# Ledger of designs, part 67: designed miniproteins, single chains, continued (4)

Each design is a single chain, and the fold is of that chain. pLDDT is the mean over its residues in the fold that is shown.

## One batch from the design tools (miniprotein)

Design m14471
Fold by ESMFold2-Fast:
Structure m14471 (fold): chain A 70 residues (1-70)
Amino acid sequence: DVAERAKRLAEKAREMADIAESLGDTELAQKFRELASRAEQAAKEGNEDEVKEIEIEFTKLASELDRLLA
């Protein structure tokens, strides 16, 4: 279900945003919040291609966050 995948992405993106903000990286937190908003829209539209693009962007941002934690 595309909507369930998108909802899961939005939830994880919000969690990552909170972590980034706690580390003082407000720009990274903002990017994760933007992804969460995009994922919510993709869920409403049933846009599978957009969900795939968000998954790719999420992975890239998660790698940036991981670098801050290392």
Scores: mean pLDDT 85

Design m14472
Fold by ESMFold2-Fast:
Structure m14472 (fold): chain A 60 residues (1-60)
Amino acid sequence: MDAVAQYMQTASETERRATLAVLQTLLAGGDRDTAIAAGVAAGASEPTARRIVDLVTDSL
């Protein structure tokens, strides 16, 4: 939680949107690949979306 919250404070608008999309997907029971796709759909690059998924998953 703390790492995700701190990341959100310094993240760009796109990274913040991608983080929320990833978190929502995982909380809804989506898998890692679906969460990465949600981050990319929110405007993040694939490497950034994967990093966000790893950060969020470590917090769950």
Scores: mean pLDDT 76

Design m14473
Fold by ESMFold2-Fast:
Structure m14473 (fold): chain A 74 residues (1-74)
Amino acid sequence: MAEREALIRRAEAALEEAREVAKESTPTAQSIVESFIEGARRQIAKDTVEAVRAGLRAAELGLATAKALKKLAE
């Protein structure tokens, strides 16, 4: 349904931004962010709205973590 698709698009956008931020960071930061991307994608693949909401939360946490790690490295 449209709600699920909107949540998936938001999660994918956050994951793409997290990956781009992580590319400018250390290899350790990239590994941590990739773990969040994998976790979020696994939740999104479960096809329930509850799982997609969990995936969005994981994607948003991954993005926040990527930004925090980049700032600490500066």
Scores: mean pLDDT 80

Design m14474
Fold by ESMFold2-Fast:
Structure m14474 (fold): chain A 70 residues (1-70)
Amino acid sequence: SMEEAREQLIKNMDETLEELSKEYDKETVEKIKEVAEKMKELLKEKSPQEVADEFVLEVNKIVEEHKKKK
């Protein structure tokens, strides 16, 4: 169901944040956390698939910017 898909996506985003916190600095993790919170809000207006795709794109942008500065 749509409701189960939303709950699963929220769980997946939280788990992704936990894994990334092991690899990246606090500043980078905080930016990803802000994206996750924004995506949770977008779930009220967009499908879970659209939000999942947007989450991946935004997280990849943050990771690429982190790599550029090193």
Scores: mean pLDDT 81

Design m14475
Fold by ESMFold2-Fast:
Structure m14475 (fold): chain A 60 residues (1-60)
Amino acid sequence: HMEEENERMLELAKQLVEKAEEARDDPLEKDIYEALLLMILGVAKAIGNEELAKKIEEIL
């Protein structure tokens, strides 16, 4: 079900935001987590899931 999958992807994106914030003292780690967030956003857009992409952009 798309609804449950969207919830899991949002939770993952939120965790990556937290890790990027925690890695403030390590710019390389921060860049990696930000790159992963952009990758998840790119996947959401590529599969045409505009709702998920919009929610991920809001937490970025």
Scores: mean pLDDT 75

Design m14476
Fold by ESMFold2-Fast:
Structure m14476 (fold): chain A 75 residues (1-75)
Amino acid sequence: MEEDFEAEQLIALGRMYYNLGLLYASKGDNETAIESYEKAIELYRKAYELAKNEEIKKEAEEGIKKAEENIKKIK
């Protein structure tokens, strides 16, 4: 299904931004870390809306939750 494939690509991109957020947070650049986590959340939300597969939706939800938790810890 094209939507599920596109959702998986968005999750992969979201994961990249999430990891970038972790990297910047580890360096003490909290502002850039938050921006990176916010981009990850945006991408995961798009993936959640597009996905038809429950497993892909759960992956997107977990990504959003982790990014939001990390923003709260450093904000």
Scores: mean pLDDT 86

Design m14477
Fold by ESMFold2-Fast:
Structure m14477 (fold): chain A 62 residues (1-62)
Amino acid sequence: SSPQLAIALKNRGVAYFSLGKYDEAAKDFEEALKLQPDDAETRKELEKVSVEVLKLAVNRVV
């Protein structure tokens, strides 16, 4: 158990997301979910990253 590591990964993921570094944010949230699979908040944050990545991909192609 490493709850402090999961918290640190979540905080860094949020920081990457605010900087537009979505790939780095996704990796940090995925690692946090491996440590705390039942963390609904981190799952929702990862979903937000996926939505933003999809929006950027669609807007570039269309």
Scores: mean pLDDT 80

Design m14478
Fold by ESMFold2-Fast:
Structure m14478 (fold): chain A 73 residues (1-73)
Amino acid sequence: FDKVAAAYKEALPLLKEAAEAHSQGNEQEALRKANEALELAARQLGLPVPPPAPSWEEAIRTMEQLLKAAFEE
């Protein structure tokens, strides 16, 4: 519970900034911030840091997988 909440609190601001950049067509900035959010979430959850995602869709998929893995442990 607590570590998932902590990961969400720490990663959510960066993920929101990434989503905003993506909506503005700034895909390079969106991907950079999304990968920062992924690294931060993985560290907070005690999971291995994933390699940088090559696309926005892959970054979102990886984030969902990290959150699901944490919920099942």
Scores: mean pLDDT 76

Design m14479
Fold by ESMFold2-Fast:
Structure m14479 (fold): chain A 57 residues (1-57)
Amino acid sequence: GSMEERRRIAERSLEQALEALERGDLAAAKYGLKELQDMGEPELARELEERIREAEA
């Protein structure tokens, strides 16, 4: 259903953003954060935001 489709897309976006972050690509990781916010996934967006903050420290 649409909820499962949204979840799958959100998980893929998070996965790609975390991989970008591991490579030091902050711009790509921040793009992924915007995608999660646009999808209305606040918990996944917060997780990624915390990871980005740690990487910038």
Scores: mean pLDDT 81

Design m14480
Fold by ESMFold2-Fast:
Structure m14480 (fold): chain A 58 residues (1-58)
Amino acid sequence: SAEDIVKKATISAYQVALDQGESEEEAKKIAYKAGLAAGKQVGMPEEKAKEITKEALK
């Protein structure tokens, strides 16, 4: 689903950022941007993409 795409993009970006030596704070910022970009690409409303990215990073 579109929600799964956004969630996977968010989690993957977070893990990659941590592996590259980013702090948890910076990794979450990178992951949040990646999730929003994925949401936009699949035609998801921005508010829905924000909810999914925030939930994925809890």
Scores: mean pLDDT 85

Design m14481
Fold by ESMFold2-Fast:
Structure m14481 (fold): chain A 93 residues (1-93)
Amino acid sequence: ASSFAIYKVDPNTPLSKIDVANAEKVAELKEVTPGYYEANVNLEPGRYAVKSTSNVIHSFSVPQLKLQSDIAPGKTVYFTAPGGEVLITAVKV
């Protein structure tokens, strides 16, 4: 199964210098139906990274933040949260 892990990362470090693998893991999405991954997470204010171990593209979204982005194999998506409860999804394209 694919893994979509959410990490809290330093907001002041250039993205090219962030070590996501050793960052604080705050959540991981669960496959609730084939190709659909979901988590409900209470996030602290900050910058976050999502990394996919999938070999296919997924559509990544955080509706409360009005965020939607493709997450390709081996790519990291970054986002900022103001704090609070959010739904995070990844859907196979």
Scores: mean pLDDT 82

Design m14482
Fold by ESMFold2-Fast:
Structure m14482 (fold): chain A 54 residues (1-54)
Amino acid sequence: HMEKEKKISELEKRIKALEQAIADADRGLLTPQQREDFRSELEKAKAELEKLKS
């Protein structure tokens, strides 16, 4: 129970950080390749979060 909540919290923090990084990329602060890498990691983190909540 506690370990699951800890992992959920960490994933939510990672998702928030990745969303911010993508927003920064849209402002021209990152390369197109870095933006794609962050989007890929965001999808993986969201999928893992949904798996833990199921």
Scores: mean pLDDT 78

Design m14483
Fold by ESMFold2-Fast:
Structure m14483 (fold): chain A 55 residues (1-55)
Amino acid sequence: GPEELKRRNEESRKHAESNPELKKILQEIADKLRLIGDRIQEGLEKGDLSLARLE
């Protein structure tokens, strides 16, 4: 029915917006940010921010 067509269009739009290549890039960025966060937290706990280096 027309309602089902609307639902499928919304699903297709969501799939188009969720490009698998873009998801991969975003996941890589998220992983990198998490590692940086862990380093900063470790530095704060030890009182030595040299451990919070980005690289």
Scores: mean pLDDT 69

Design m14484
Fold by ESMFold2-Fast:
Structure m14484 (fold): chain A 80 residues (1-80)
Amino acid sequence: ALAALEAELRALSEELADRFDADGVPETEEDAARVREAAARLAAALLAQVREHAATEEERAAAEARLAAERAALDARLAA
């Protein structure tokens, strides 16, 4: 389940990447803001899903750390 949700996040990131120009930057600041907003909403939904289905605190903490790293990577890409 978690791996499938992570794949869904990546698929959405790829769809949003179609809004980037040939230089790998968003065409507008509004497009960059939409990407950040969509990523935040998906991360929140994934965290809620993990909290509902994770059997242990360790599983939840690991998933939260991984999602935070994915968000940081996206923010870094948008800032470049």
Scores: mean pLDDT 65

Design m14485
Fold by ESMFold2-Fast:
Structure m14485 (fold): chain A 114 residues (1-114)
Amino acid sequence: SIANYAGKYKGTITLEDGRVFNFEGVINADGSITGKLYSPGGEEVATFEGKITSVDGDKGTFEGTITFNGGRVYNVKGTFTFNGDNITGEGTLTDVESGYSLGFKFEGKRVADL
């Protein structure tokens, strides 16, 4: 059930080009996702809005949009796996203007219930 994933999460996202961001996110019981990305120095650089699109046990898929403070927008598609309070996943960011795609990986942990 998507509701089993509801909570507040913190972690890191690593792009295939080597860039690293910290994230804070919320998964709601309906599967909607909101989040923020931070530079390694702690500055908020982007927001995320998305949803869980499928679930199968402890695994699922999600999609959404990342909007950077400079106005650059990326479509996001990815997969996730839960192991207790830990979440890992991977996916693709696609620049909506250029169509250029970057792979990413993420890892995080549930830090609060909703």
Scores: mean pLDDT 87

Design m14486
Fold by ESMFold2-Fast:
Structure m14486 (fold): chain A 80 residues (1-80)
Amino acid sequence: MDKSIYKVTITNLPADTDFEKLKEELLKAPGVLRVEVDEENNTITVYSKRAPEVLENAVRGVLEKLGITDAKVSKAEKVK
């Protein structure tokens, strides 16, 4: 059964964000396939086969766990 891949983009991350720690915690989330870090733009993109709402909630849960309050989580978008 082929599941669609979805992506969520995290923006407005503080410049002092521990990107390595955040990437590790995101990769531990169930169903996360890949995490791409753009330190220059303070942006992270998360890819998953999970439903859009589940991916969005998982990303928000990781940010909350790490005390990141300024981040914006995009709506999940289908990728091919």
Scores: mean pLDDT 79

Design m14487
Fold by ESMFold2-Fast:
Structure m14487 (fold): chain A 73 residues (1-73)
Amino acid sequence: LLEEAEELRKEAERLLEEAKKLREEAEELLKKHPDDEEARKKAKELLLEAEILEGLALIKLGVAKILEEKAKQ
């Protein structure tokens, strides 16, 4: 249970790091091309992808917490 929780936490950490990179890429696109509609569309896609990865990470963290609580019982 604790080993499974640790694995889920590491997976969540990787997803959050990837999401952060996508958000930084989107911000950089908007800063370099503030008036470019194509750049704004691409940035929106990157932000959506980051949000999906963040959601998956939250699910994994939630499961890890449940496993940790069961291991303490």
Scores: mean pLDDT 84

Design m14488
Fold by ESMFold2-Fast:
Structure m14488 (fold): chain A 58 residues (1-58)
Amino acid sequence: SAELEARAAAARALPPEQAALAREIAEKLNEIGDKIDKAIKLAKEGKPFSVALKEVLG
């Protein structure tokens, strides 16, 4: 798709050091996303979302 091609082109345009930093940031964002997914699962099981977030983030 045009969106995937644009993303790939943007990544290839970065200097190597900046590309490494971008990957590190992406990994941190993925970790946060996984924690949010766990909080959503707990909320679906009947916990208030705020309590579920505190459990997975704390």
Scores: mean pLDDT 74

Design m14489
Fold by ESMFold2-Fast:
Order: structure tokens, then C-alpha cells, then sequence
Structure m14489 (fold): chain A 75 residues (1-75)
């Protein structure tokens, strides 16, 4: 429940940039905002639940979360 480390924050930001690029190709601005808001929440929750995860693992998991949210938004 502690704040994320600088390394964890950097990994999430890096994943967020990739998610934003993908979302921008297929979603409206409102859908992008909703995806990124939920992405930030879910990625942070996963990082807090897995404090032993490497930045690389967090980055890969965050990308998976983002891709799932984009697919759900495309309905």
C-alpha cells in the first residue's frame, strides 16, 4: 500500500506511452482518457501487489493490461 518506487513509476510511464500510441490509432479521445485512467489504476495495483517484480516484468504486465482495456473499449 506504499507509494510506487521511482523504477516502478518509470516502467508504468513507459508502458503508458505504448498504450497511448495504440489507443490513439483506434479510439476516440474520451475512450483514450477512460482507458488511461483505468490503466493507471490497474497497473499501480498490480505493482503494489507484486513488490518483488522487476521493472521489465511490470512493463510487460502493464502492456497486457493496456491492450486488454483497448480491446474492451473497441466494443
Amino acid sequence: AAPLTDEQQRAIVRAANEVLEEASKVLTQDEIDAVLTRFAREAAAWAQAHPDASPEELYERALEIGKKLIEEAKK
Scores: mean pLDDT 82

Design m14491
Fold by ESMFold2-Fast:
Structure m14491 (fold): chain A 74 residues (1-74)
Amino acid sequence: MFDSLSFQAEVLLALARMMLAINKQSPERDPELLKRAAELAREAQRLAEAAGDDELAAEAREVLEEVERLLESI
């Protein structure tokens, strides 16, 4: 079983990915949704690193980079 930190990181990352997907399907940009996705991805990375889950931390980092790239284009 995952420890509590890994589970929390997975939930936060899933939520960040969902927010990113909603933004990609939206006809207009939502900077508040993207900012929230970035916050969740950063927290997911922190929790994954604390749990020693390098794969999950890398996935959270990738999501964060994608969200930040989209924010820079606004």
Scores: mean pLDDT 79

Design m14492
Fold by ESMFold2-Fast:
Structure m14492 (fold): chain A 90 residues (1-90)
Amino acid sequence: DSYNKGLEAFAAKNYEEAIKHFEKAIEEDPSLSGLAYFEIGLAYYKQKNYEKAIEYFEKAKKEFEKENTEDGKILAGIAEEKIEEAKKKL
């Protein structure tokens, strides 16, 4: 499972490897796009690439909003908080 491989790489602080696994997870299962984009945003944030972090948190927010579910609304709100956090680092 590419998504779980991404989480394992992230936990090991291998952020470049984590991003590659999350990108593969999106290709294999587009329903994971929101979660995978969010994790890619976190990985870029850890690398101090705040511009890329914002880009991917915005992608995640859009995917979560498209779900039209209660969980999707909550996750979209969390993504928006992460966008604001990253913007303060610019």
Scores: mean pLDDT 90

Design m14493
Fold by ESMFold2-Fast:
Structure m14493 (fold): chain A 72 residues (1-72)
Amino acid sequence: SDSIYLPYKKAKELLKEALEKDLPKEEIEELKKKAVELAKSLYEVTPESEELEEEKEEIEKLVEEVEKKIKE
């Protein structure tokens, strides 16, 4: 359903915003936390489809990039 994919799309949008904008560290951390919360279901259940597996991999890569930016 549309509702199952919307949190993942929004999570990716927030993570991309955190990477692309020159934001204070606190705001970057806030965007990351919101994105992780939206994508929480990907951490609680094994993806049942190739599309959900791709979404999980993209979100995990973006989270790693945001964490690297926060640590720099």
Scores: mean pLDDT 74

Design m14494
Fold by ESMFold2-Fast:
Structure m14494 (fold): chain A 55 residues (1-55)
Amino acid sequence: STEERLENLRRFAAEESDPLFVRAMAEHFVRELEKENDPRVEEVRREVERIVAER
């Protein structure tokens, strides 16, 4: 689910020391949600931007 993938991204971002790898994973996640036409894509995009900006 989208929530599970977002939770996995948050966990990954907290554990991964490479900010470029975190950014690449975050961008991939958002693009996949956009392709799936997920209604939460805007909410997730904002959360992803927040996560990535801190790294």
Scores: mean pLDDT 75

Design m14495
Fold by ESMFold2-Fast:
Structure m14495 (fold): chain A 62 residues (1-62)
Amino acid sequence: MEGAVARAVEDYTATAPDELTLKKGDLVEILEDLADGYWRVRVLSTGEEGLVPASLLEIVSG
């Protein structure tokens, strides 16, 4: 679902340098589905890019 907007369903703390820390309710654009359970996303409020577990995200547009 590249280009889709998703919402974080819970808080998430980055566990690796390439991951993002998200708060519940944060909106992200899905840039890439890595097919391993992680998505590369961009946080809409900050423009930060990184990896998050796909299970953290609920698609809201796209």
Scores: mean pLDDT 79

Design m14496
Fold by ESMFold2-Fast:
Structure m14496 (fold): chain A 57 residues (1-57)
Amino acid sequence: SAEHQRRLFLLKKIEEYLKGADREQILAEIEKEVGPETAKQFQITLDSIDAIREKRG
């Protein structure tokens, strides 16, 4: 389904970010492929990842 493919795409973007991909590039790709509201929501997800990394580093 389109919903399943979208979910897989977003999971791959999380993996890319964890491997050191640029935040702005990831958000731009999500906005282009999925939409601006999903990109805004994903920004919150990336902020949470960064906060967890700071506590563990």
Scores: mean pLDDT 83

Design m14497
Fold by ESMFold2-Fast:
Formats: structure tokens, sequence, C-alpha cells
Structure m14497 (fold): chain A 58 residues (1-58)
């Protein structure tokens, strides 16, 4: 699914969009909680929650 590749990009200083994409994939494809995904990518839970809702709704 490419989560490991996105994690490597985040670790290498990937931009905000890459971090949001990784967080959405961790929640929707890997079954992580929004809090765990947010902590992993360095985003707020609110940001991850909004991104996940947008991904589910469109």
Amino acid sequence: DGVATLEALVAAGGGLGVRQALAVRLVLEEGWSQREAAERVGLSVATVSRAVRLARGG
C-alpha cells in the first residue's frame, strides 16, 4: 500500500501534504487510531480527523 515509503518521506522531511496522506492511510488502510496517526506524523488530531473525513466523503 506504500505506507512504508510515505513514512520514509516524512522522516526525510516531507511536506505537510505527505504527512496528511500518510496519516489518512494509517487510519483507513492500517486501522490506526487518529491520535496514533497524528503522533506518528507530527500533526494535530484535529488535522488528521478532518483529512480522514474528507477522504471518506470524497
Scores: mean pLDDT 74

Design m14498
Fold by ESMFold2-Fast:
Structure m14498 (fold): chain A 83 residues (1-83)
Amino acid sequence: QADQLRQQGDRYLQQGNYVQAGDYYSQSGILYAQQGNYQLAADSYGNAARAYQLAAQTDPSYQPLADGSGNVADYLRTLADLH
């Protein structure tokens, strides 16, 4: 479930496994969006963007994932405000 994926993201973030944290947060965001929970989806993609941004400090190839996840979060936040 989306909540379990978000919790896995939190665990990986706490461990400094930023790429895995971003991947789990992104998966959580997809499931929340499919459920119409746009606020939780936006929060999850925002967390993914932050995790990938931390990964990008060591490996700049993760910067596009950070930027993309942030853009998705902004879009979903707009949808949440309309609903």
Scores: mean pLDDT 87

Design m14499
Fold by ESMFold2-Fast:
Structure m14499 (fold): chain A 68 residues (1-68)
Amino acid sequence: MTLYRGIVGEAEGAPSPEEARKKALEEAKKKAEELGYEVVGISDESIEKLEDGTYAAGVLVIAKRALP
């Protein structure tokens, strides 16, 4: 049996939108791995410019885990 769940990664203070997205995705993947899940896709993404001129991002990934 395969289980699916959503996992959110976030990043702030990045110098570019691309770097913010990358760091948010890395956090989501790390959380998935710590929980024993494999990332299978991205469901949603948000990127915003902060008042200091840096960028923040949030990424929602779909992750799966096989049961024995």
Scores: mean pLDDT 83

Design m14500
Fold by ESMFold2-Fast:
Structure m14500 (fold): chain A 94 residues (1-94)
Amino acid sequence: SDEELKKLAQELLDFLKSVEPQVPAAARPALQLAIDLLEEVLNSEEFDEEKVEQALKAAALAALQSRATNPAVSAALEAKLRETVERLKAILEK
């Protein structure tokens, strides 16, 4: 449902904002893009799946860019993204 999808997007947004202070400077533009896209999804009446996919890709790039400087935050981002993708697929592929 759109309500479950928006809840999932909100949970991801809250997570990304919580880890932002730990994310290396080089990864912050990709992280900020993910945050901005998720905020646009949550402010829209309809769930924009393409913007969520773009946000997931941006957050994955932030995780990759964080790996050398902060492997712990990279691993946390990768784990949350994996969980989010699995939950998104479960909601959409029913």
Scores: mean pLDDT 86

Design m14501
Fold by ESMFold2-Fast:
Structure m14501 (fold): chain A 59 residues (1-59)
Amino acid sequence: MDPEALRQKAVEAAKQGNAEEADRYGMGAVIAALTAGNDELAQKIAEEVRKAMKEAGLP
Protein backbone atom coordinates (compact mmCIF):
# COMPACT_ATOMS: atom_id res chain seq x y z
CA MET A 1 0.00 0.00 0.00
CA ASP A 2 1.15 3.56 -0.72
CA PRO A 3 1.66 5.34 2.65
CA GLU A 4 1.48 8.74 0.91
CA ALA A 5 -2.00 8.03 -0.52
CA LEU A 6 -3.24 6.92 2.91
CA ARG A 7 -1.71 10.06 4.50
CA GLN A 8 -3.62 12.28 2.03
CA LYS A 9 -6.89 10.48 2.87
CA ALA A 10 -6.23 10.94 6.60
CA VAL A 11 -5.59 14.69 6.20
CA GLU A 12 -8.75 15.12 4.08
CA ALA A 13 -10.82 13.23 6.66
CA ALA A 14 -9.41 15.48 9.41
CA LYS A 15 -10.30 18.62 7.41
CA GLN A 16 -13.87 17.32 7.06
CA GLY A 17 -14.12 16.68 10.82
CA ASN A 18 -14.19 12.90 10.52
CA ALA A 19 -11.97 11.84 13.44
CA GLU A 20 -12.62 8.09 12.98
CA GLU A 21 -11.53 8.04 9.32
CA ALA A 22 -8.62 10.40 9.95
CA ASP A 23 -7.30 8.07 12.69
CA ARG A 24 -7.93 4.92 10.60
CA TYR A 25 -6.18 6.22 7.47
CA GLY A 26 -3.46 7.88 9.54
CA MET A 27 -2.63 4.65 11.37
CA GLY A 28 -2.69 2.77 8.05
CA ALA A 29 -0.26 5.25 6.51
CA VAL A 30 2.18 4.99 9.45
CA ILE A 31 2.03 1.17 9.41
CA ALA A 32 2.59 1.10 5.63
CA ALA A 33 5.64 3.40 5.95
CA LEU A 34 7.10 1.32 8.81
CA THR A 35 6.50 -1.91 6.86
CA ALA A 36 8.43 -0.39 3.93
CA GLY A 37 11.33 0.35 6.33
CA ASN A 38 10.93 4.13 6.12
CA ASP A 39 10.91 5.32 9.75
CA GLU A 40 11.51 8.93 8.66
CA LEU A 41 8.39 8.93 6.48
CA ALA A 42 6.37 7.27 9.27
CA GLN A 43 7.36 10.06 11.71
CA LYS A 44 6.51 12.76 9.16
CA ILE A 45 3.10 11.19 8.43
CA ALA A 46 2.24 10.90 12.13
CA GLU A 47 3.19 14.56 12.66
CA GLU A 48 1.21 15.86 9.65
CA VAL A 49 -1.92 13.88 10.51
CA ARG A 50 -1.75 14.95 14.16
CA LYS A 51 -1.31 18.61 13.10
CA ALA A 52 -4.26 18.42 10.68
CA MET A 53 -6.47 16.92 13.41
CA LYS A 54 -5.38 19.62 15.87
CA GLU A 55 -6.12 22.40 13.35
CA ALA A 56 -9.60 20.92 12.76
CA GLY A 57 -10.28 20.78 16.52
CA LEU A 58 -10.33 16.99 16.65
CA PRO A 59 -8.90 14.99 19.57
Scores: mean pLDDT 80

Design m14502
Fold by ESMFold2-Fast:
Structure m14502 (fold): chain A 73 residues (1-73)
Amino acid sequence: VRLSPRQAAALTAVASHYARTGKPASAAEVAERLGISPATASRALRELAELGLLERERVGKTTLYRPAEAPVS
């Protein structure tokens, strides 16, 4: 899959967060890690979810993202 540098950085940030914590990452957490705006991070994460590289889940008012390695049966 061809990723922009920003998409690649966002994917790496989510994967690294999940590997360290076992938890999905929010756009705000990705934004803080990459030094970008939450809106920019949210856009990159949505694009990655559309490509099937991340799974999107909603927890209350927050949208969280995890690597697409464990499909729900």
Scores: mean pLDDT 78

Design m14503
Fold by ESMFold2-Fast:
Structure m14503 (fold): chain A 91 residues (1-91)
Amino acid sequence: SEKGKQNIFDYLKKKLGEEEAKKKLEELEKLRKEAEELWDTDRIKALEKVKELGKVLIEIATKTGDEERKEQLEKDLKELEKLIKELKEKE
């Protein structure tokens, strides 16, 4: 929703500044769209885009000082990396 997007932007703007908040949200949106476009045609590439999105989220959590979210995202990223490896080995 527009209200949800505005609330996230306002939070990130307060923590990162307007320019960096805008850049990070644009980067996340691009990666999300690329992952969605690949999801039915190239699942492994789609998951690699989700991994890149996860790295951007970890950078945001690090810069905003959200240590709990950073730890959870790092755990999720490791599980995603394992899944990608297993899927590549089953080709």
Scores: mean pLDDT 84

Design m14504
Fold by ESMFold2-Fast:
Structure m14504 (fold): chain A 70 residues (1-70)
Amino acid sequence: MSLEEVREELEKVVEAARKAIEEFGEEAKKKVEEEVEELEKAIKEGKIPKELQEPAREMIKKLREIIKEY
């Protein structure tokens, strides 16, 4: 998988999360928060490849902002 393919997939995840929270509210928000925590843990533990660190951080920022809106 190329870096561009990863970015495209991460953008889709962010869009899916926003739609889920808008449709299902608190249940979806809690699920997104759990996924963000797992991703943050993976970054801290060095489980995310260096090339994917920046895309992962951008996704976390966008997901955190969506969560904050709701």
Scores: mean pLDDT 77

Design m14505
Fold by ESMFold2-Fast:
Structure m14505 (fold): chain A 62 residues (1-62)
Amino acid sequence: SALAEEARRALEAGDLDRVERLAVRAYLQNDKEGLLEIAEEAERLGHHELAANLRAAAQSLP
C-alpha cells in the first residue's frame, strides 16, 4: 500500500519523526490495517520495539 511504502522509505532514511506522524495519523483515523502495515515495515528493518508498540496501538482500536 502507499502507506506501507511511505513508512518503509521513512524508516530506511532514519526519519523516525515521519514514521511517528504516519502512525499518529493512522491511529486518529482508526486505521488498524495501516498501523499494522507500518508495524510490519518497522519489524522488517529491525525496529522490534516500535513494531510491538504499533501492534499494541492497532489492537486498542475498535
Scores: mean pLDDT 85

Design m14506
Fold by ESMFold2-Fast:
Structure m14506 (fold): chain A 76 residues (1-76)
Amino acid sequence: MDREALVERVLAMVAEAGGDPEAVRAELERRGASEEELRELVTLAEIQLRMRAAKSEEERERLAEEVRELAERLEA
């Protein structure tokens, strides 16, 4: 699966779990994701949740940069 599809899958799982990163981790683990992949995807979900809660555009821009960096590392 390409990175964009993977990110969308994580976001859908976050929404389904009511925004709980631990529930997202449990769902991905149930689907057979590796421990390293789980850690990166849960971190990505946490950043996305912080972006939704962010009150300033500056904070959202910084978090979006972190998401891009993390997504690039997932490919490596």
Scores: mean pLDDT 64

Design m14507
Fold by ESMFold2-Fast:
Structure m14507 (fold): chain A 82 residues (1-82)
Amino acid sequence: SKKIVKKVGNAEVTLDLGKGELTIKVGDRVEVYKINFNNPVNMVGVLLRLIGERLDAERQGDSVTAAAYDAAVDLVMQLLKS
């Protein structure tokens, strides 16, 4: 399975294309999102959820979490463009 890893400060965003999983790690916190690459509606739904989490992190002043979710949004957007 091909994995794409992006590091943003102390955060790590991993996209596992074989499992259809997007993992966001910020310090000791880990969130996993399941992505169906054959369903654009599912991918858009995941994208909207990631944007919501980014906005919530920004509202709370958590710049590291916001940057991690921004990187996750970029990865999902790249998949939608391909």
Scores: mean pLDDT 83

Design m14508
Fold by ESMFold2-Fast:
Structure m14508 (fold): chain A 55 residues (1-55)
Amino acid sequence: GREEERRRRREEWLRELERALELSGVTEPPELPDPEEERRDREEVARRAAEHAAR
């Protein structure tokens, strides 16, 4: 079946990823904290600094 082949491919891909991780030793995952939240915090700090400079 088409679905069965897709599932098998996904499992193989996951297995290969695990093998690469073990061989590499250290692989940084793309899991990063929401940049939007960090951007918002940075913008607020910048805004506050600008207001202080305007005074």
Scores: mean pLDDT 66

Design m14509
Fold by ESMFold2-Fast:
Structure m14509 (fold): chain A 55 residues (1-55)
Amino acid sequence: SREKLIEENEKAIELLEEKIEELKDSEDPKDQLLRTLLEAVRGSSETVIERIRKS
């Protein structure tokens, strides 16, 4: 169902946000790159949810 798909994506976004927050204060270039990639994935996931809601 759409509701279940939205819920699963919202939970995934919560996990991404948690990981981004953990990496926020890291000075390691690998962690900075990972944070950037996770932020991009979060944005993409938010866009998917918006499209599902409007469908």
Scores: mean pLDDT 81

